Designed miniproteins, single chains, continued (4). Designs and how they scored, part 84

Each design is a single chain, and the fold is of that chain. pLDDT is the mean over its residues in the fold that is shown.

## One batch from the design tools (miniprotein)

Design m14913
Fold by ESMFold2-Fast:
Structure m14913 (fold): chain A 92 residues (1-92)
Amino acid sequence: GSSQQLTDQGIQLIQQGNFSDGLSLITQSVRIQVQQGDRDGAIRNIRQGLRILESQRDSVSPQVINNVRQALQRAQQGDFDGAIRLLEQASN
């Protein structure tokens, strides 16, 4: 599937206040990129998700933002399984 299209749709949903659905699409995009060996793309998409959530911080639970931030840190350390788990926790 188109990982970039999933990320773009996820960002749009977050901008509309649909945080759970938006994060779910970003998580799916990250899974696809990891399966394709695109580690830099996965990290970039997590970072984009974090930035848009931080721009909505008055409407988003601090725990959701913290989980996505930890997911970014895990991905940067090469722990993509840990990153995906944290993104799944953030989307639920």
Scores: mean pLDDT 88

Design m14914
Fold by ESMFold2-Fast:
Order: structure tokens, then C-alpha cells, then sequence
Structure m14914 (fold): chain A 79 residues (1-79)
């Protein structure tokens, strides 16, 4: 669910070191998870280039994947 994904993203921000830009991008992704955002929209919102926004979003998502996989495995083991 979107709520579970938001929780995992917030936990990722707490457990990992991120730049100020990466944290802003992550928070924007969390707030707009149902809608989705283009790299251009993210860049405009955080005051960065499209390339910087895309790289920050990639870093956030790559660091989120291990926690998302762990959460999915925990659900499967309890089922």
C-alpha cells in the first residue's frame, strides 16, 4: 500500500545518511507517492537541475530497496 511504502521511505531516511537535496527529494516523493512526479517537477520543487534531481531520486530509491525487500520477506514468512 502507499501508506506502507511511505513508512519504509521514512525509515530509510532515518537509517541512512543523505544529503540535504536527497532528503528534500525523498520527502517530495513521499508526499506525492499516489500521483508520481516527473524529474522536471522534482527539480523545480527542490530548486535543483533535472540531472541532480534524478540522481538524488535514484540514490534514495536504491537505499530504500533493501528495507522494502526485508518488509516483503517478513510479510511472506508470516503468511
Amino acid sequence: SSEELKKILRETLEKNEFSELERKVAELIIENIEKGLTNEEIAEAVGASVKEAAEAAKEVLEKTLPLLEEHNEEIRKKS
Scores: mean pLDDT 78

Design m14915
Fold by ESMFold2-Fast:
Structure m14915 (fold): chain A 61 residues (1-61)
Amino acid sequence: MILEEVREFAKRLKKLPLEVQEIELRSFLNLLKNMYGTPFPNKEVEEALREEFGELLESLL
């Protein structure tokens, strides 16, 4: 379930300007932290976020 939501979020976000991608990704990571106590609730979500955002994700950690 959450993995599908992450992939759909990534598809939508990549259509937006890089400045908006940074803001939205930061907000999404904070949402995951609030819901699960971690931005990476499982290995599949971590791998999906790293594959989709790479350097941008690393800059926000």
Scores: mean pLDDT 78

Design m14916
Fold by ESMFold2-Fast:
Structure m14916 (fold): chain A 73 residues (1-73)
Amino acid sequence: ADLTADADAFVAAAEAAVRSAEEALKKGDKSLAASHLAAAKLLAALARASGDAEAAARADRVLARVDEIEEKL
């Protein structure tokens, strides 16, 4: 299936979006940070929908990190 084929790409992109959100937050750009966190959530959801257990576990870690960063917004 298309989603399972791209699972690693989705979760890697979600991890990159979290890093971009952390950089934006360090610069005081809460709006940009929120945009990157929204992208990370969507990409993590796609990785979880793939059915790949490792990608889902990585996506769960991304979502936990997103929650931690959102508490600082």
Scores: mean pLDDT 81

Design m14917
Fold by ESMFold2-Fast:
Structure m14917 (fold): chain A 89 residues (1-89)
Amino acid sequence: SELEALGEEAERARAAGDAEKAAELLLEVLEVAAEEQAAKYGIDVELAREFYRAAVEAEKARLLGDEEAAAEAEAKAKELLAQLRAQAA
């Protein structure tokens, strides 16, 4: 599948230390997943996209060794996830 192929390519980029490419590919996979999950659970697609973007930013920052940026992006992702859970409940 397209998502499976993109996920494998993202893992290869991460293994190669290409944080920028890994983040781009992972974001592409997760944007498709956000649309599918939003439709399935009746949640705001833009909120789901913001959550996944924050999660990708955290992963990219971790790969680059930027602990401060990673912690900030993780905190943002946690806040957005709480909002998504409130909509789904």
Scores: mean pLDDT 78

Design m14918
Fold by ESMFold2-Fast:
Structure m14918 (fold): chain A 65 residues (1-65)
Amino acid sequence: SMAEEKMAEFDRLLDRARRTRTGEDMLAVQRKAQEIHDDPEMTPEQKREVARRTDATFLELARAF
């Protein structure tokens, strides 16, 4: 489904940001998370999970600096 494809793309971007730790890849995660949040076809559960994982990853990366 389109929702599954968007979630899979978010997962790939998140994993990339964790590996590279670049501002560019972190910005890509943030943009994809915003796209999912603004998509009326995504469930509230999917939106909450994306927000939670984005926040957790950014906190993890911030602690590594």
Scores: mean pLDDT 85

Design m14919
Fold by ESMFold2-Fast:
Structure m14919 (fold): chain A 116 residues (1-116)
Amino acid sequence: SNLEIMQQILELTRQIARSTDPDRVRQLADQAIRLLSTISSLTDEQVQILIESIRLLTRGIARSTDLEAVEAQLRLAEALTEKIKRLSDNPKLILEAEIELGIARIVAGVRKVIGE
C-alpha cells in the first residue's frame, strides 16, 4: 500500500540519521529514492510523513563527516521535496517542505566547508 511505502521511507531515513557508515547511508538513500519513485499520489497526512523524513535527513547530514554521505542525504531530501511539490495541492505543506529542504541545504553547506 502507499502508506506502507511511506512508512518504509520514514524508517530508511531514521536508519540513515543513525548510521556512521557512508556506504550504508548511500545504499539506504538510493533505496528510499527507488521507493519514492513508485508513489503516484499523496494525502496531506502522507506529505507530513515525507516532511518528517526531510527533518531526519537534516539531522543525519549534521552528524555526517563524509561528504559523499552528505550529498546522498541531500539528494534524497531534494527528491522528497520535489515529490511533495508535484503531488500535493496544499500550499502550506509545500512551503513547509521547501523550508525544511532549505535548512538541509544550509547544514550540508556547512559540512562541505568543514570537510574541505
Scores: mean pLDDT 88

Design m14920
Fold by ESMFold2-Fast:
Structure m14920 (fold): chain A 93 residues (1-93)
Amino acid sequence: MKYTEEQLDLIVEASLVIIQAAITRKEALKLPDEEARKKVIELSNKAIDLATQAAEIAESGGDLETARKYLDEAQKYVDEANKILEEAKKKSE
């Protein structure tokens, strides 16, 4: 199967965001603060959902601008989740 370089780049970027979100979610499961844990998991799930949609758009050769917007939003959710995770870890130490 043949993809454009732009499509392959988007699929790789989406996969990296999904991996980052999954790692953040795994770390969140170790948090004693239930509210922080729930928030980090919710944000991580939103990031995975958006990155998955971006990958699907890229794979189908759809609107790549929309795929980029979804990846940007997914990255914002990962960044927010990581900020909450780091603050919760510091408070627990």
Scores: mean pLDDT 86

Design m14921
Fold by ESMFold2-Fast:
Structure m14921 (fold): chain A 61 residues (1-61)
Amino acid sequence: MKLRAVVVNGWGFVFDEEGNLVYQGPVKDAEDAVKMGAEALGLELKSIEKINDREAIGEFE
C-alpha cells in the first residue's frame, strides 16, 4: 500500500491510493506526515521516497 503526504506550513495531509484523506495534523516534514499516516492505519513502513520539501510517498507491507 502507498500513502502520499503533502505538507503546508507544518500541517500534513496524508492520502491513500484512492485519494482518501487518512490523516491530517501538525507534522515536522513530509516524512513525518507519512509516518503519522502509517501509525493512524496501523501499517508498518517499508520505505519513504521524498519527492520534494513538501511531498513524500511511503510504501507499506
Scores: mean pLDDT 83

Design m14922
Fold by ESMFold2-Fast:
Structure m14922 (fold): chain A 87 residues (1-87)
Amino acid sequence: MIPEIDPSKLTEKSIKVNFKNAIYLVKQGFPHLGVPAVLTIADNLVKLGKVEEAIKLIKEFIEQTKDYVPKSDREALEKKLKELEKL
């Protein structure tokens, strides 16, 4: 289980750094680390009322990692995006 990121500690800079690190991990062959990390960032953005930012984050992650992510992880990302778009 990934520890919950404290939403009160989320800054735009911290989100950008963690997002870049998640992409880097996937491109290095660790989608099992990068995909859960980006999903955690998105969940914390939703908790802060930033649903549109969470949607943009997931879309950008999918686009930047599409050639590096296994089908099952891509389906998890697409499912999360679909759930966020219903909010």
Scores: mean pLDDT 78

Design m14923
Fold by ESMFold2-Fast:
Structure m14923 (fold): chain A 81 residues (1-81)
Amino acid sequence: MSLAEAQARIDAAVEAVRGKSGAEIVAELKALAAELIEQTADPAAAEQLVKYLMTRASELPEMSDEQLAELAAFLRELLES
């Protein structure tokens, strides 16, 4: 998967989850991140995807600071695996 293709999937997912609860958004974004990172062989591209996903997630008013921290912790563990 290309970086641009993965970023387009992140953009679509962020728009699709607008108006959902923060807990539902965290669950959806965790599932998407796991899929995208598994399909990304380049560690540098995986790091860029994590940064992009966190930037887009932080724009969602439904997300609390605690939920953003939970997502960030999950993404860190995923990259370290």
Scores: mean pLDDT 82

Design m14924
Fold by ESMFold2-Fast:
Structure m14924 (fold): chain A 61 residues (1-61)
Amino acid sequence: SSAIEEAERAAKLLAKQVAEGRVSPEGAIEALRQVGDVLGVPKEEKDKIIEELKKKIEEAQ
């Protein structure tokens, strides 16, 4: 699997956790940054996925 696909799956899970009130928005964003770093996602793609997470959080909250 590509690192980008793994990070996108993590972003969807984190957005769901925020919507359920189990994780703070800031905590979810920080967790996704760590996942992207561990997986070696290129910085531009990582930033894009983080912005997608932020947008989903704003839509739900």
Scores: mean pLDDT 82

Design m14925
Fold by ESMFold2-Fast:
Structure m14925 (fold): chain A 62 residues (1-62)
Amino acid sequence: SMDDELVENALAGAEKAQSRSAVATAAGELYRHGLITREGLEAAVRAPNAQAALDAMRAGLK
């Protein structure tokens, strides 16, 4: 589905960039589309590093 493609593209982009700001941006876009929980978004934004942010984003996916 379009939502699955959006999630896959966001995850791939965040993984490639390996930056906390890139993961936070991807999580924010997924939240705007209703594809991630609020808890997942908040955890990703407040994560101490890129890997922790990515793990939080994955855990928050609907």
Scores: mean pLDDT 82

Design m14926
Fold by ESMFold2-Fast:
Structure m14926 (fold): chain A 96 residues (1-96)
Amino acid sequence: MALSTEAQAAVVRVHRAALNGDLEAAYEAMREMIKHATPEQVVRVAASLAAHLYAQGKEEAANVLIEATRKALIDAGHMEAAERLPEEFQRALAAL
């Protein structure tokens, strides 16, 4: 699914913050993404990125990305999307 330019820019910032282990920066970038993407797009993109990071042996970065996404979705009122995040992560990992 096509993301807006703003959502794509936010994804780049989230990925960079996760690689640096910066939960706060990842959270702020994910809050920005939520303004420009549906909750379903946020969950799918975050799960896919985290699965790729995990597969590359970057487990800490994957965990930072998942936790930042979960907190940002909850704070934005998207509890159901946040609750689906572990299942979507496992599906993305299985699809690799």
Scores: mean pLDDT 85

Design m14927
Fold by ESMFold2-Fast:
Structure m14927 (fold): chain A 82 residues (1-82)
Amino acid sequence: MKALLSAKLTVEPGKADEAREIVLKLQELEGVLSVSAVADKKNNVVYAGIIAESEEQARKAFEALLKETPYVKSAEYRITPL
């Protein structure tokens, strides 16, 4: 079943735009159907949405994101089956 992963990433100051760009690159991963990202530079937060062919693929994309963004201080996420 397709899944939506919704995430809130709190990042190091000045890293919100960089994190947003990395989220958008997740679109290139196998099984990722759609990606959205909004950077709140003032609060150093990025809101991300990943729609994938399965919950497993959504989770793998999110794990790849976290490996590329060591400046993420905290990450809150939810997976919703579609």
Scores: mean pLDDT 87

Design m14928
Fold by ESMFold2-Fast:
Structure m14928 (fold): chain A 70 residues (1-70)
Amino acid sequence: TSERAAKGAREAAEADLAAGNEAGARGSYQGFIAAKKGDLKEAAELSREGGLAGGAAASTAYWGIEQLAK
């Protein structure tokens, strides 16, 4: 659901920010906003971008959101 995707992306943004990875956190936070709008595909893409920036939590959020978007 969009609610589960948003929660996962927000938690990933907080975790990557706490780890000092602002780029990963930014991608996940943008994914959180997309998920709240109901756009799970955009949320997954934005979280993937955070993961590519080195956000380990963002990468986890991407895979979880992608499963929900299937």
Scores: mean pLDDT 78

Design m14929
Fold by ESMFold2-Fast:
Structure m14929 (fold): chain A 64 residues (1-64)
Amino acid sequence: SMADIQRLRKEEEERIKEYEEEFKRYLQENPDAPQSEKELLETKLGFLKIAAEAEVWVAERQAA
């Protein structure tokens, strides 16, 4: 149902926010960390966001 899809979207958004906060915390605790390590973490976060969007997109099409 559309309500289930909206709930899924909200849950995925909240999960991404948790990852973003963990990344911010890491940067605050490790300001001198190598650029390559920071880029790897940012890439991982980007992938998680894409995966979350894809999951919602698939669910929307399955409901149609």
Scores: mean pLDDT 82

Design m14930
Fold by ESMFold2-Fast:
Structure m14930 (fold): chain A 95 residues (1-95)
Amino acid sequence: SMVEEIEKQVKEAEEYIKKMEKEGAEEKEILLLKGMLYLQVGMAYAVVKQDFEKAKEEFEKGLKLILEATGDEAVVEEIRKQVEKFLEKLEKAKK
């Protein structure tokens, strides 16, 4: 199942990020990777568990870290809009 593969990849990515932190990788790169991971976790909550409130929480954590890593508010707002549109489409399909 694509769903089970997504959950497994998320857990593996979490462990790799922790290992990279311990090995002294650059903080901005770690923040960006963590931000991207939170976006993947949010996607998993929305698609796999249909937990849209938890998905929104994880997306907000991801966007905050991406902003800290990049300083690029325009990129963050673009990702936010895409995420909101995706969640609305999923919620409408469920209702």
Scores: mean pLDDT 79

Design m14931
Fold by ESMFold2-Fast:
Structure m14931 (fold): chain A 81 residues (1-81)
Amino acid sequence: RSEAHARIIGLVLRAIGALMEGDYETAAKDFEAAAELVRQLDPSNTEAVEAFRKASEAARKGDKETALKYIREGLKKLNEH
């Protein structure tokens, strides 16, 4: 799953870049794409899926701090699984 894992990480990094630039719509979209990709490739990792979905919701609200919190949780759960 190295290529699939790299793609998930790539989406998250791109979303973080958008979030830091204040492009909350792009950040939210990319976090949702990351969550969906985790769901398709590792459906048992429900914690990572939920964390990235919550990051997307926070990004849509312009809550950068909460989005970053959930990104850290999602990446941790992705690495533990």
Scores: mean pLDDT 83

Design m14932
Fold by ESMFold2-Fast:
Structure m14932 (fold): chain A 59 residues (1-59)
Amino acid sequence: GPALGKRLLIHELGMSEEDAERVVELARAGRFEEAAEVIVKATGLSRESAMSAVRFLAE
């Protein structure tokens, strides 16, 4: 669920609460590319890795 996804972004990717919340909101709205871009900017991960994280949040 969204709360679990947010916790995993914080703990696994080291994202701030604010950035993780924004990613969850964008993913819930179906804005997956924008959600991935927030992850890339916050963590420096590749777009492919960020999209994998977004797909996990969509579960």
Scores: mean pLDDT 79

Design m14933
Fold by ESMFold2-Fast:
Structure m14933 (fold): chain A 96 residues (1-96)
Amino acid sequence: SLAERIREAMEEIIATNPESAEFARRLLAALADERPLTEADVEEILAEMEKRVDLSEEERAILREDLLALIGGMSVAQARVLADMVIERRLKGLAK
């Protein structure tokens, strides 16, 4: 199942990448929330991200495409955890 594959991938990240362990643990907790992600949720998440970080038009387009690609595969709670991690890494300069 998709949930089992996500769980195994997150457990591997926890074991092999300690800098991402907290993110992986949060995503595992979000697996219990099965509310489907919708296009309206994607637009809401993007609007919330834009309030907290300075996004170029290019970055906004990429993030929108990435979030839309999660529809049918992830819950709203899982998508929000991913968005929070992107914001955190942007603010802390932990990118690349």
Scores: mean pLDDT 72

Design m14934
Fold by ESMFold2-Fast:
Structure m14934 (fold): chain A 91 residues (1-91)
Amino acid sequence: GMTLEILGKKGTPEELEANQKMFERLETEYGIKTRMDPGYALPLSLLPSMESMLRLLAKQGLVDELVLKGGGTDEDTMLASLERSLLEAYR
């Protein structure tokens, strides 16, 4: 299976909690290994769209690991990070 890497920003406590709960759902429901760099998160505005896309990918059984790293400067960069990771995984 593939490893997906997504970029986030320094999160607020609310964003960190919401991101952690999303990752726990993906681990529990699909058996995906997850890792979040400490203090980094997707913004709440982006989280529903990102979770929807990740669930579609997870249902295919091809995702082994999801990693959230720092380096997301804005929401467009964060969304583009998933697309880039997918393109690299399919090569």
Scores: mean pLDDT 84

Design m14935
Fold by ESMFold2-Fast:
Structure m14935 (fold): chain A 80 residues (1-80)
Amino acid sequence: MLTLERDITPEEFLDRWLYKQGINKEEYDKKVAEDLLKLIRELAKQGVPRETLLEMAQRAAEKLNRPDLVEEVEKILDEI
């Protein structure tokens, strides 16, 4: 549903939110990557398909500009 922030991009909204919380974007991106790796391990143990987990990793890698993140997730899935 369209809100009062119709002209703001999701990235701009996130930057403003992080600024209000006093969080550095680089620190936030690092935390998000670490949380993703933990989530991927737990979901894999629960039987979520490899293809779904790799899609999640690809989306996160694009948002964080960290293509290496996908390879790290693939390694985790190969060890399970």
Scores: mean pLDDT 69

Design m14936
Fold by ESMFold2-Fast:
Parts: C-alpha cells; structure tokens; sequence
Structure m14936 (fold): chain A 109 residues (1-109)
C-alpha cells in the first residue's frame, strides 16, 4: 500500500487532500503542519513515503528544506518518489521545482 505525506500549514488543505486521496484508494496517509513535523514523521516512519505533497510557504522550515531532510532520513529515490509542490506564488513554485530537479526529482510528469 502506498504511503503518502501531506505537508501544509492549512488544516482545510490537509483535510481536503486527505479526503481526495482516500477516495482514490490511499489508506496510509500522514499529515504535517510544518517542515519540522514532516521531518519527525519521516524519522518515526518504519516505511518510506511513496508520494509527497508539500506547501513551500511553510513556517519554521520551508517545503524544499523539509523534502531534502526527508530524502536523507528515508534514503528516498528522487527518480521514483513523486513530489507535488503547492503554492499560490508562481515564481516561488518555479524556483522550488528547479531546486527539486537539481536534487534529481522528475518534473511533474
């Protein structure tokens, strides 16, 4: 079963995305309010995350910094672990996608 991580400071976004993913058949869904909480979940998780949704405008630690730490902790393969970035800032989203590509993640396809 695929394990999903949702990182977003909005409770509404976390709830709506969780409900959508459950409707699509995902049962193993974890939510974090910020990058620090996401990193702690990655440390405590016995299994690797298969899919990550991350808001890049997170307090304490931004979404890209959180993803970098999670990749290191869980030894994720950037080529096979889909990451979807969430932001209303198109320029920030573009820069974050470029940073993920430099880490070896595939663009949104």
Amino acid sequence: MKRVLIIDDSEEVRKELTELLRHLGYKDIYTARNGKEAVELAKKSKEKFDLIYADIDLPEMNGIEAIKEIVKIQKLDPKTTPVTLLSDDEELLKKAKEELEKLGFVPEK
Scores: mean pLDDT 76

Design m14937
Fold by ESMFold2-Fast:
Formats: structure tokens, sequence, C-alpha cells
Structure m14937 (fold): chain A 110 residues (1-110)
């Protein structure tokens, strides 16, 4: 039980960090959209949706930890959070590359 709770807290911290990274990249994308027009709006929208998905996983972990009498529910929440975390990291990397590319194109057009 103590080990399952520790894994859940670690997964919660990892998802929390991914949400913070998503918010930062979304802000960078919004700045690019303001300068370059709505071309990059779909990237920002994808990142905003991913933040909502991350928040849902974070909340599920928090709820599972509150009832330590159900270790199988904690394990399930951890597994789902790890899958969500991987998906969020992939989205962050793809969005960051697209936004950095867009910024480089904008600077080259000056």
Amino acid sequence: MEEAVKEAEKARQEVGTAISDLARVAHEGEQLTAEAGDRYRPVVERLRKAIEEGAAAFNRLAQAIEDPSRPEEIKKAVKEAKETYKHLRDLIDEARAEIQGGRAELEASR
C-alpha cells in the first residue's frame, strides 16, 4: 500500500510537470499566433485540450490516493496516468518543434 501511494504521488508530480510544460508551450504558441496570424491556432488548441486531459489524470490520481483501502484503484490510476504522461510528453515535443519552426520562419521573413 505505501509503495502504491508513493508511485501515485510520483505519477501525479510527473503529470503536474507536463501540465506546466504544456501551458508554457501553449503561451509561446499564442505569442506566435499574435505575430504570424491564425496559422498556429490549431497547435495552441491541441495543447489546451492536452492540459484538460492532464488535469483529469491528475485529479483521478488525487482521488485514488484519498482512499488507500482500494490499492487496485490506485494501481489503475497510476497506469492510466503513466500512459497519459507519455502522450502529453509526445505532444509537447511535437508542438515545441512546430512553434520553434514557425518562429524561425517569421524571423527569416523580416
Scores: mean pLDDT 84

Design m14938
Fold by ESMFold2-Fast:
Structure m14938 (fold): chain A 75 residues (1-75)
Amino acid sequence: MELEERIRALIARLPPTLAERVRGIAEQALEAVKKKWNDSVIDSGLAMLEDYAAALPQYREILDEIIRLLREIKS
């Protein structure tokens, strides 16, 4: 879906080590939405991304946009 492509493009803008971690979280959240898993998986992933945004303010704008897109896919 288009939203998944946008999320992947944003992740590609992060440095390699952060991109790998964020990609793992985002892919798990997207899989949970597709398979209609418990919201706790998605909410846990979003909380982890919020923690990264707080710890790494230089990437906050990109991480906030990824979080926003994942929230839209969840709804």
Scores: mean pLDDT 80

Design m14939
Fold by ESMFold2-Fast:
Structure m14939 (fold): chain A 95 residues (1-95)
Amino acid sequence: SSDEEEKKYAYEVFKTMLKLEEEGKLKEKLDETEKLHDYDGEKNLVERFIELFKKYYENKLSLKEVEELAKELKLPKPYIEGILEALKEYEKKKK
């Protein structure tokens, strides 16, 4: 269930980022998140999700390239699976 919860979490985060980008609100939300993160002075899971999403959206990465970059960012496998599921669903709706 822990792996399923991590997969679900990553899925919902990426689904939310896709929705915010469509609404033109993602930049504002990310700026708020970066300010909160600055208080801790550490890179965290959220920052890695944001980096992966920006690369996907700006560079139009394939799902295979997203998987490879997520592995390079040292994301656990359940998170990668959740991300790929969200992006696959998004691309299916885009056609």
Scores: mean pLDDT 75

Design m14940
Fold by ESMFold2-Fast:
Structure m14940 (fold): chain A 81 residues (1-81)
Amino acid sequence: SALAERFRAAFERARTLPEEEARMVLRVVVGETAELMREQGMPEAEVRALVARMQELIATQPVDEAIDAIEALVLEALARL
């Protein structure tokens, strides 16, 4: 989908940025994903659980691993909508 392609482009951009800027891009993408999930009627508990997991990965993982993990989770979430 065009939306999945847009998010993939954001992740590719994040890989070219300094670590702090990359983590900021990931946090923005997580927020956008959460809003899309809510708009599509996903239960708030499921949205919160996924956001919490993504935020933990952004905070704890090396930046390249965080980008890969968040990309996988976001694209998986979008595929269920």
Scores: mean pLDDT 86

Design m14941
Fold by ESMFold2-Fast:
Structure m14941 (fold): chain A 82 residues (1-82)
Amino acid sequence: MPLEDAKIIVLTMRYDPEKGVLVVIGREELPASADRQAVQDEALALHEANRAQGIFTTAVLAPREEVDKAVAEMQEALRAAA
């Protein structure tokens, strides 16, 4: 069985040029029993639709402690792409 303490976290983030960081503008916590594939598909569709506006959406199955790590990894990927 999946970890019951794990959650599907959907993060919507926007790059804030004044702060030089990604700012979380939307956060949803879903139980691990939620439809992960549907959540991932929706997050990917939002990411593709809004990427030109500097808005990033991702879905992570993780304990809460891993959420900050996922955000940090996205920031690192953006720096590597620059």
Scores: mean pLDDT 66

Design m14942
Fold by ESMFold2-Fast:
Structure m14942 (fold): chain A 78 residues (1-78)
Amino acid sequence: MEEITNRLIEAIKKQNFAEVDRLLHEIRLNLSKAEQIEVLRAVLPTIENTKLSPEIEFMLAELAREIGADDLLKKIFQ
């Protein structure tokens, strides 16, 4: 989990849309709902300090919506 979270943070910082999409797909397939919430919480500081492209914002918001993390969804759209 720590490895995939760190890879996602770096992909977001680099605006690497293909890698973000790939990592989010792996997260959906391999992690529990609780673990997916923890990954999103860990990337929030990166989101706050980085201007997200609309594509990355949409991908992160989709995951937050799917797992019912309304608090995280509000922070992503902020």
Scores: mean pLDDT 80

Design m14943
Fold by ESMFold2-Fast:
Structure m14943 (fold): chain A 113 residues (1-113)
Amino acid sequence: STVDYLVSKGISRELAELLVEIARAHGLPESYVLEMLDLFEKVSFEETALGKLAEYFGLPFVRFLVESDPRLSEEQKEKILELFKKYLEGKLSPAEKQAFSIAVLLASMPLEP
């Protein structure tokens, strides 16, 4: 399972399971989460266009992205928003920040036909 690898990288099991579930809801393989983790090791969220919009507009922007995704459960939406609040407070570890970046990116992806 991809979950055990994410836990070995310092991501909590609950958060690792959330990322895998979101990827599956988007029709993406679990390995996509690993590819995104490697990407966010090299590129910070703040350097992305999405990250710049989130920094500028704050919580309302991330809430709009998450609430606009019909594939996410209400529980998953609330977990992503709570991570963003911790992000704004500077309380995320590097691993949690990478996990948060993946979650927001997945929520921003268009609905596949």
Scores: mean pLDDT 76

Design m14944
Fold by ESMFold2-Fast:
Structure m14944 (fold): chain A 65 residues (1-65)
Amino acid sequence: GVAKSYPQLTAEQLVYLRDKVKAETGYEFPDNLLEEIAAYFLKETEGNVEAAATALVNFLKEKFG
């Protein structure tokens, strides 16, 4: 179905995102902060978790690396 509400990560998707961010950037973020930032990118990607994770990693590399 098409999500009209603010997208949220499942526990499995949050683990995937956290692992990818740490592997790609070396940074560890609290789960609540990751959920807030990931929710922004999930809106931009219409719930595509892989695209949202890639966008988040690129954002972090641009700002911190």
Scores: mean pLDDT 71

Design m14945
Fold by ESMFold2-Fast:
Structure m14945 (fold): chain A 85 residues (1-85)
Amino acid sequence: SELEKALEEAYKREVEAKKKFLEQIATLSKDEQEAAARKLIETYDRLIKEAEELKKKHPEYAPLLDKIIKVLEEAKKELEAILKE
């Protein structure tokens, strides 16, 4: 469906954004690293919330949405570790 395709593309975009951040982290100051990590965490929190709401409205997408939520939660934990030094 168009919705599944949109979700897959959004997921790929966020995974790529995190990868680029981690690849560039050595060129960033500590303050820049923390600011970027906080912004990504806020984005991931929003996407997780949207995925949970979508799962309630469209249970047929639950398997795909559960995979997306899990990956976003794991990415969020890695970024939270950066904020703790």
Scores: mean pLDDT 76

Design m14946
Fold by ESMFold2-Fast:
Structure m14946 (fold): chain A 98 residues (1-98)
Amino acid sequence: SMEKKIELLKKEIENLLKDPSRFIGGDGLRVENGKLVVDPNAPDPEQALRDLARGLVNFASAHDVPKEVIEELLKEYFVTPEQREAVLKAYDEARKEL
């Protein structure tokens, strides 16, 4: 059930954002009106995106979720195409480490 996997992934992302200790630089991400926003005042906002991407790669690998589902999920969480592209670039880099 792909729909169930997507819902579990959404809940996992929300849980990780509520517990920044699961991310290196996790304080660089915020949830505003159901969207992910990069905090420009964070010590390393790019590291926060890389940490999110690594979590997404690990989840996708563990639950056999294709990259296309991750791309659609990012459209829901990020309004800005630039932020989505940054996460997808970090996702591709993290994927090389599997």
Scores: mean pLDDT 70

Design m14947
Fold by ESMFold2-Fast:
Structure m14947 (fold): chain A 66 residues (1-66)
Amino acid sequence: DARVNVTAGKIQELLLENPDARLSPSELAKKLGVSQSTVSAALKRLEQGGMVRRVPGSNRYQLAVP
């Protein structure tokens, strides 16, 4: 979906600007003004692409940067 792709790009940009950030789907939804379902779909796409990873034991996501 175009909406999911746009949201994925915004999440990537936000995390690249704040590489230490660990953000939940709810926090991203509030920051970006989109639904949690759209954010969750975008995060799955970014995770499949190796761009982000889920923080173990948490619902938060971070950049998959060395």
Scores: mean pLDDT 81

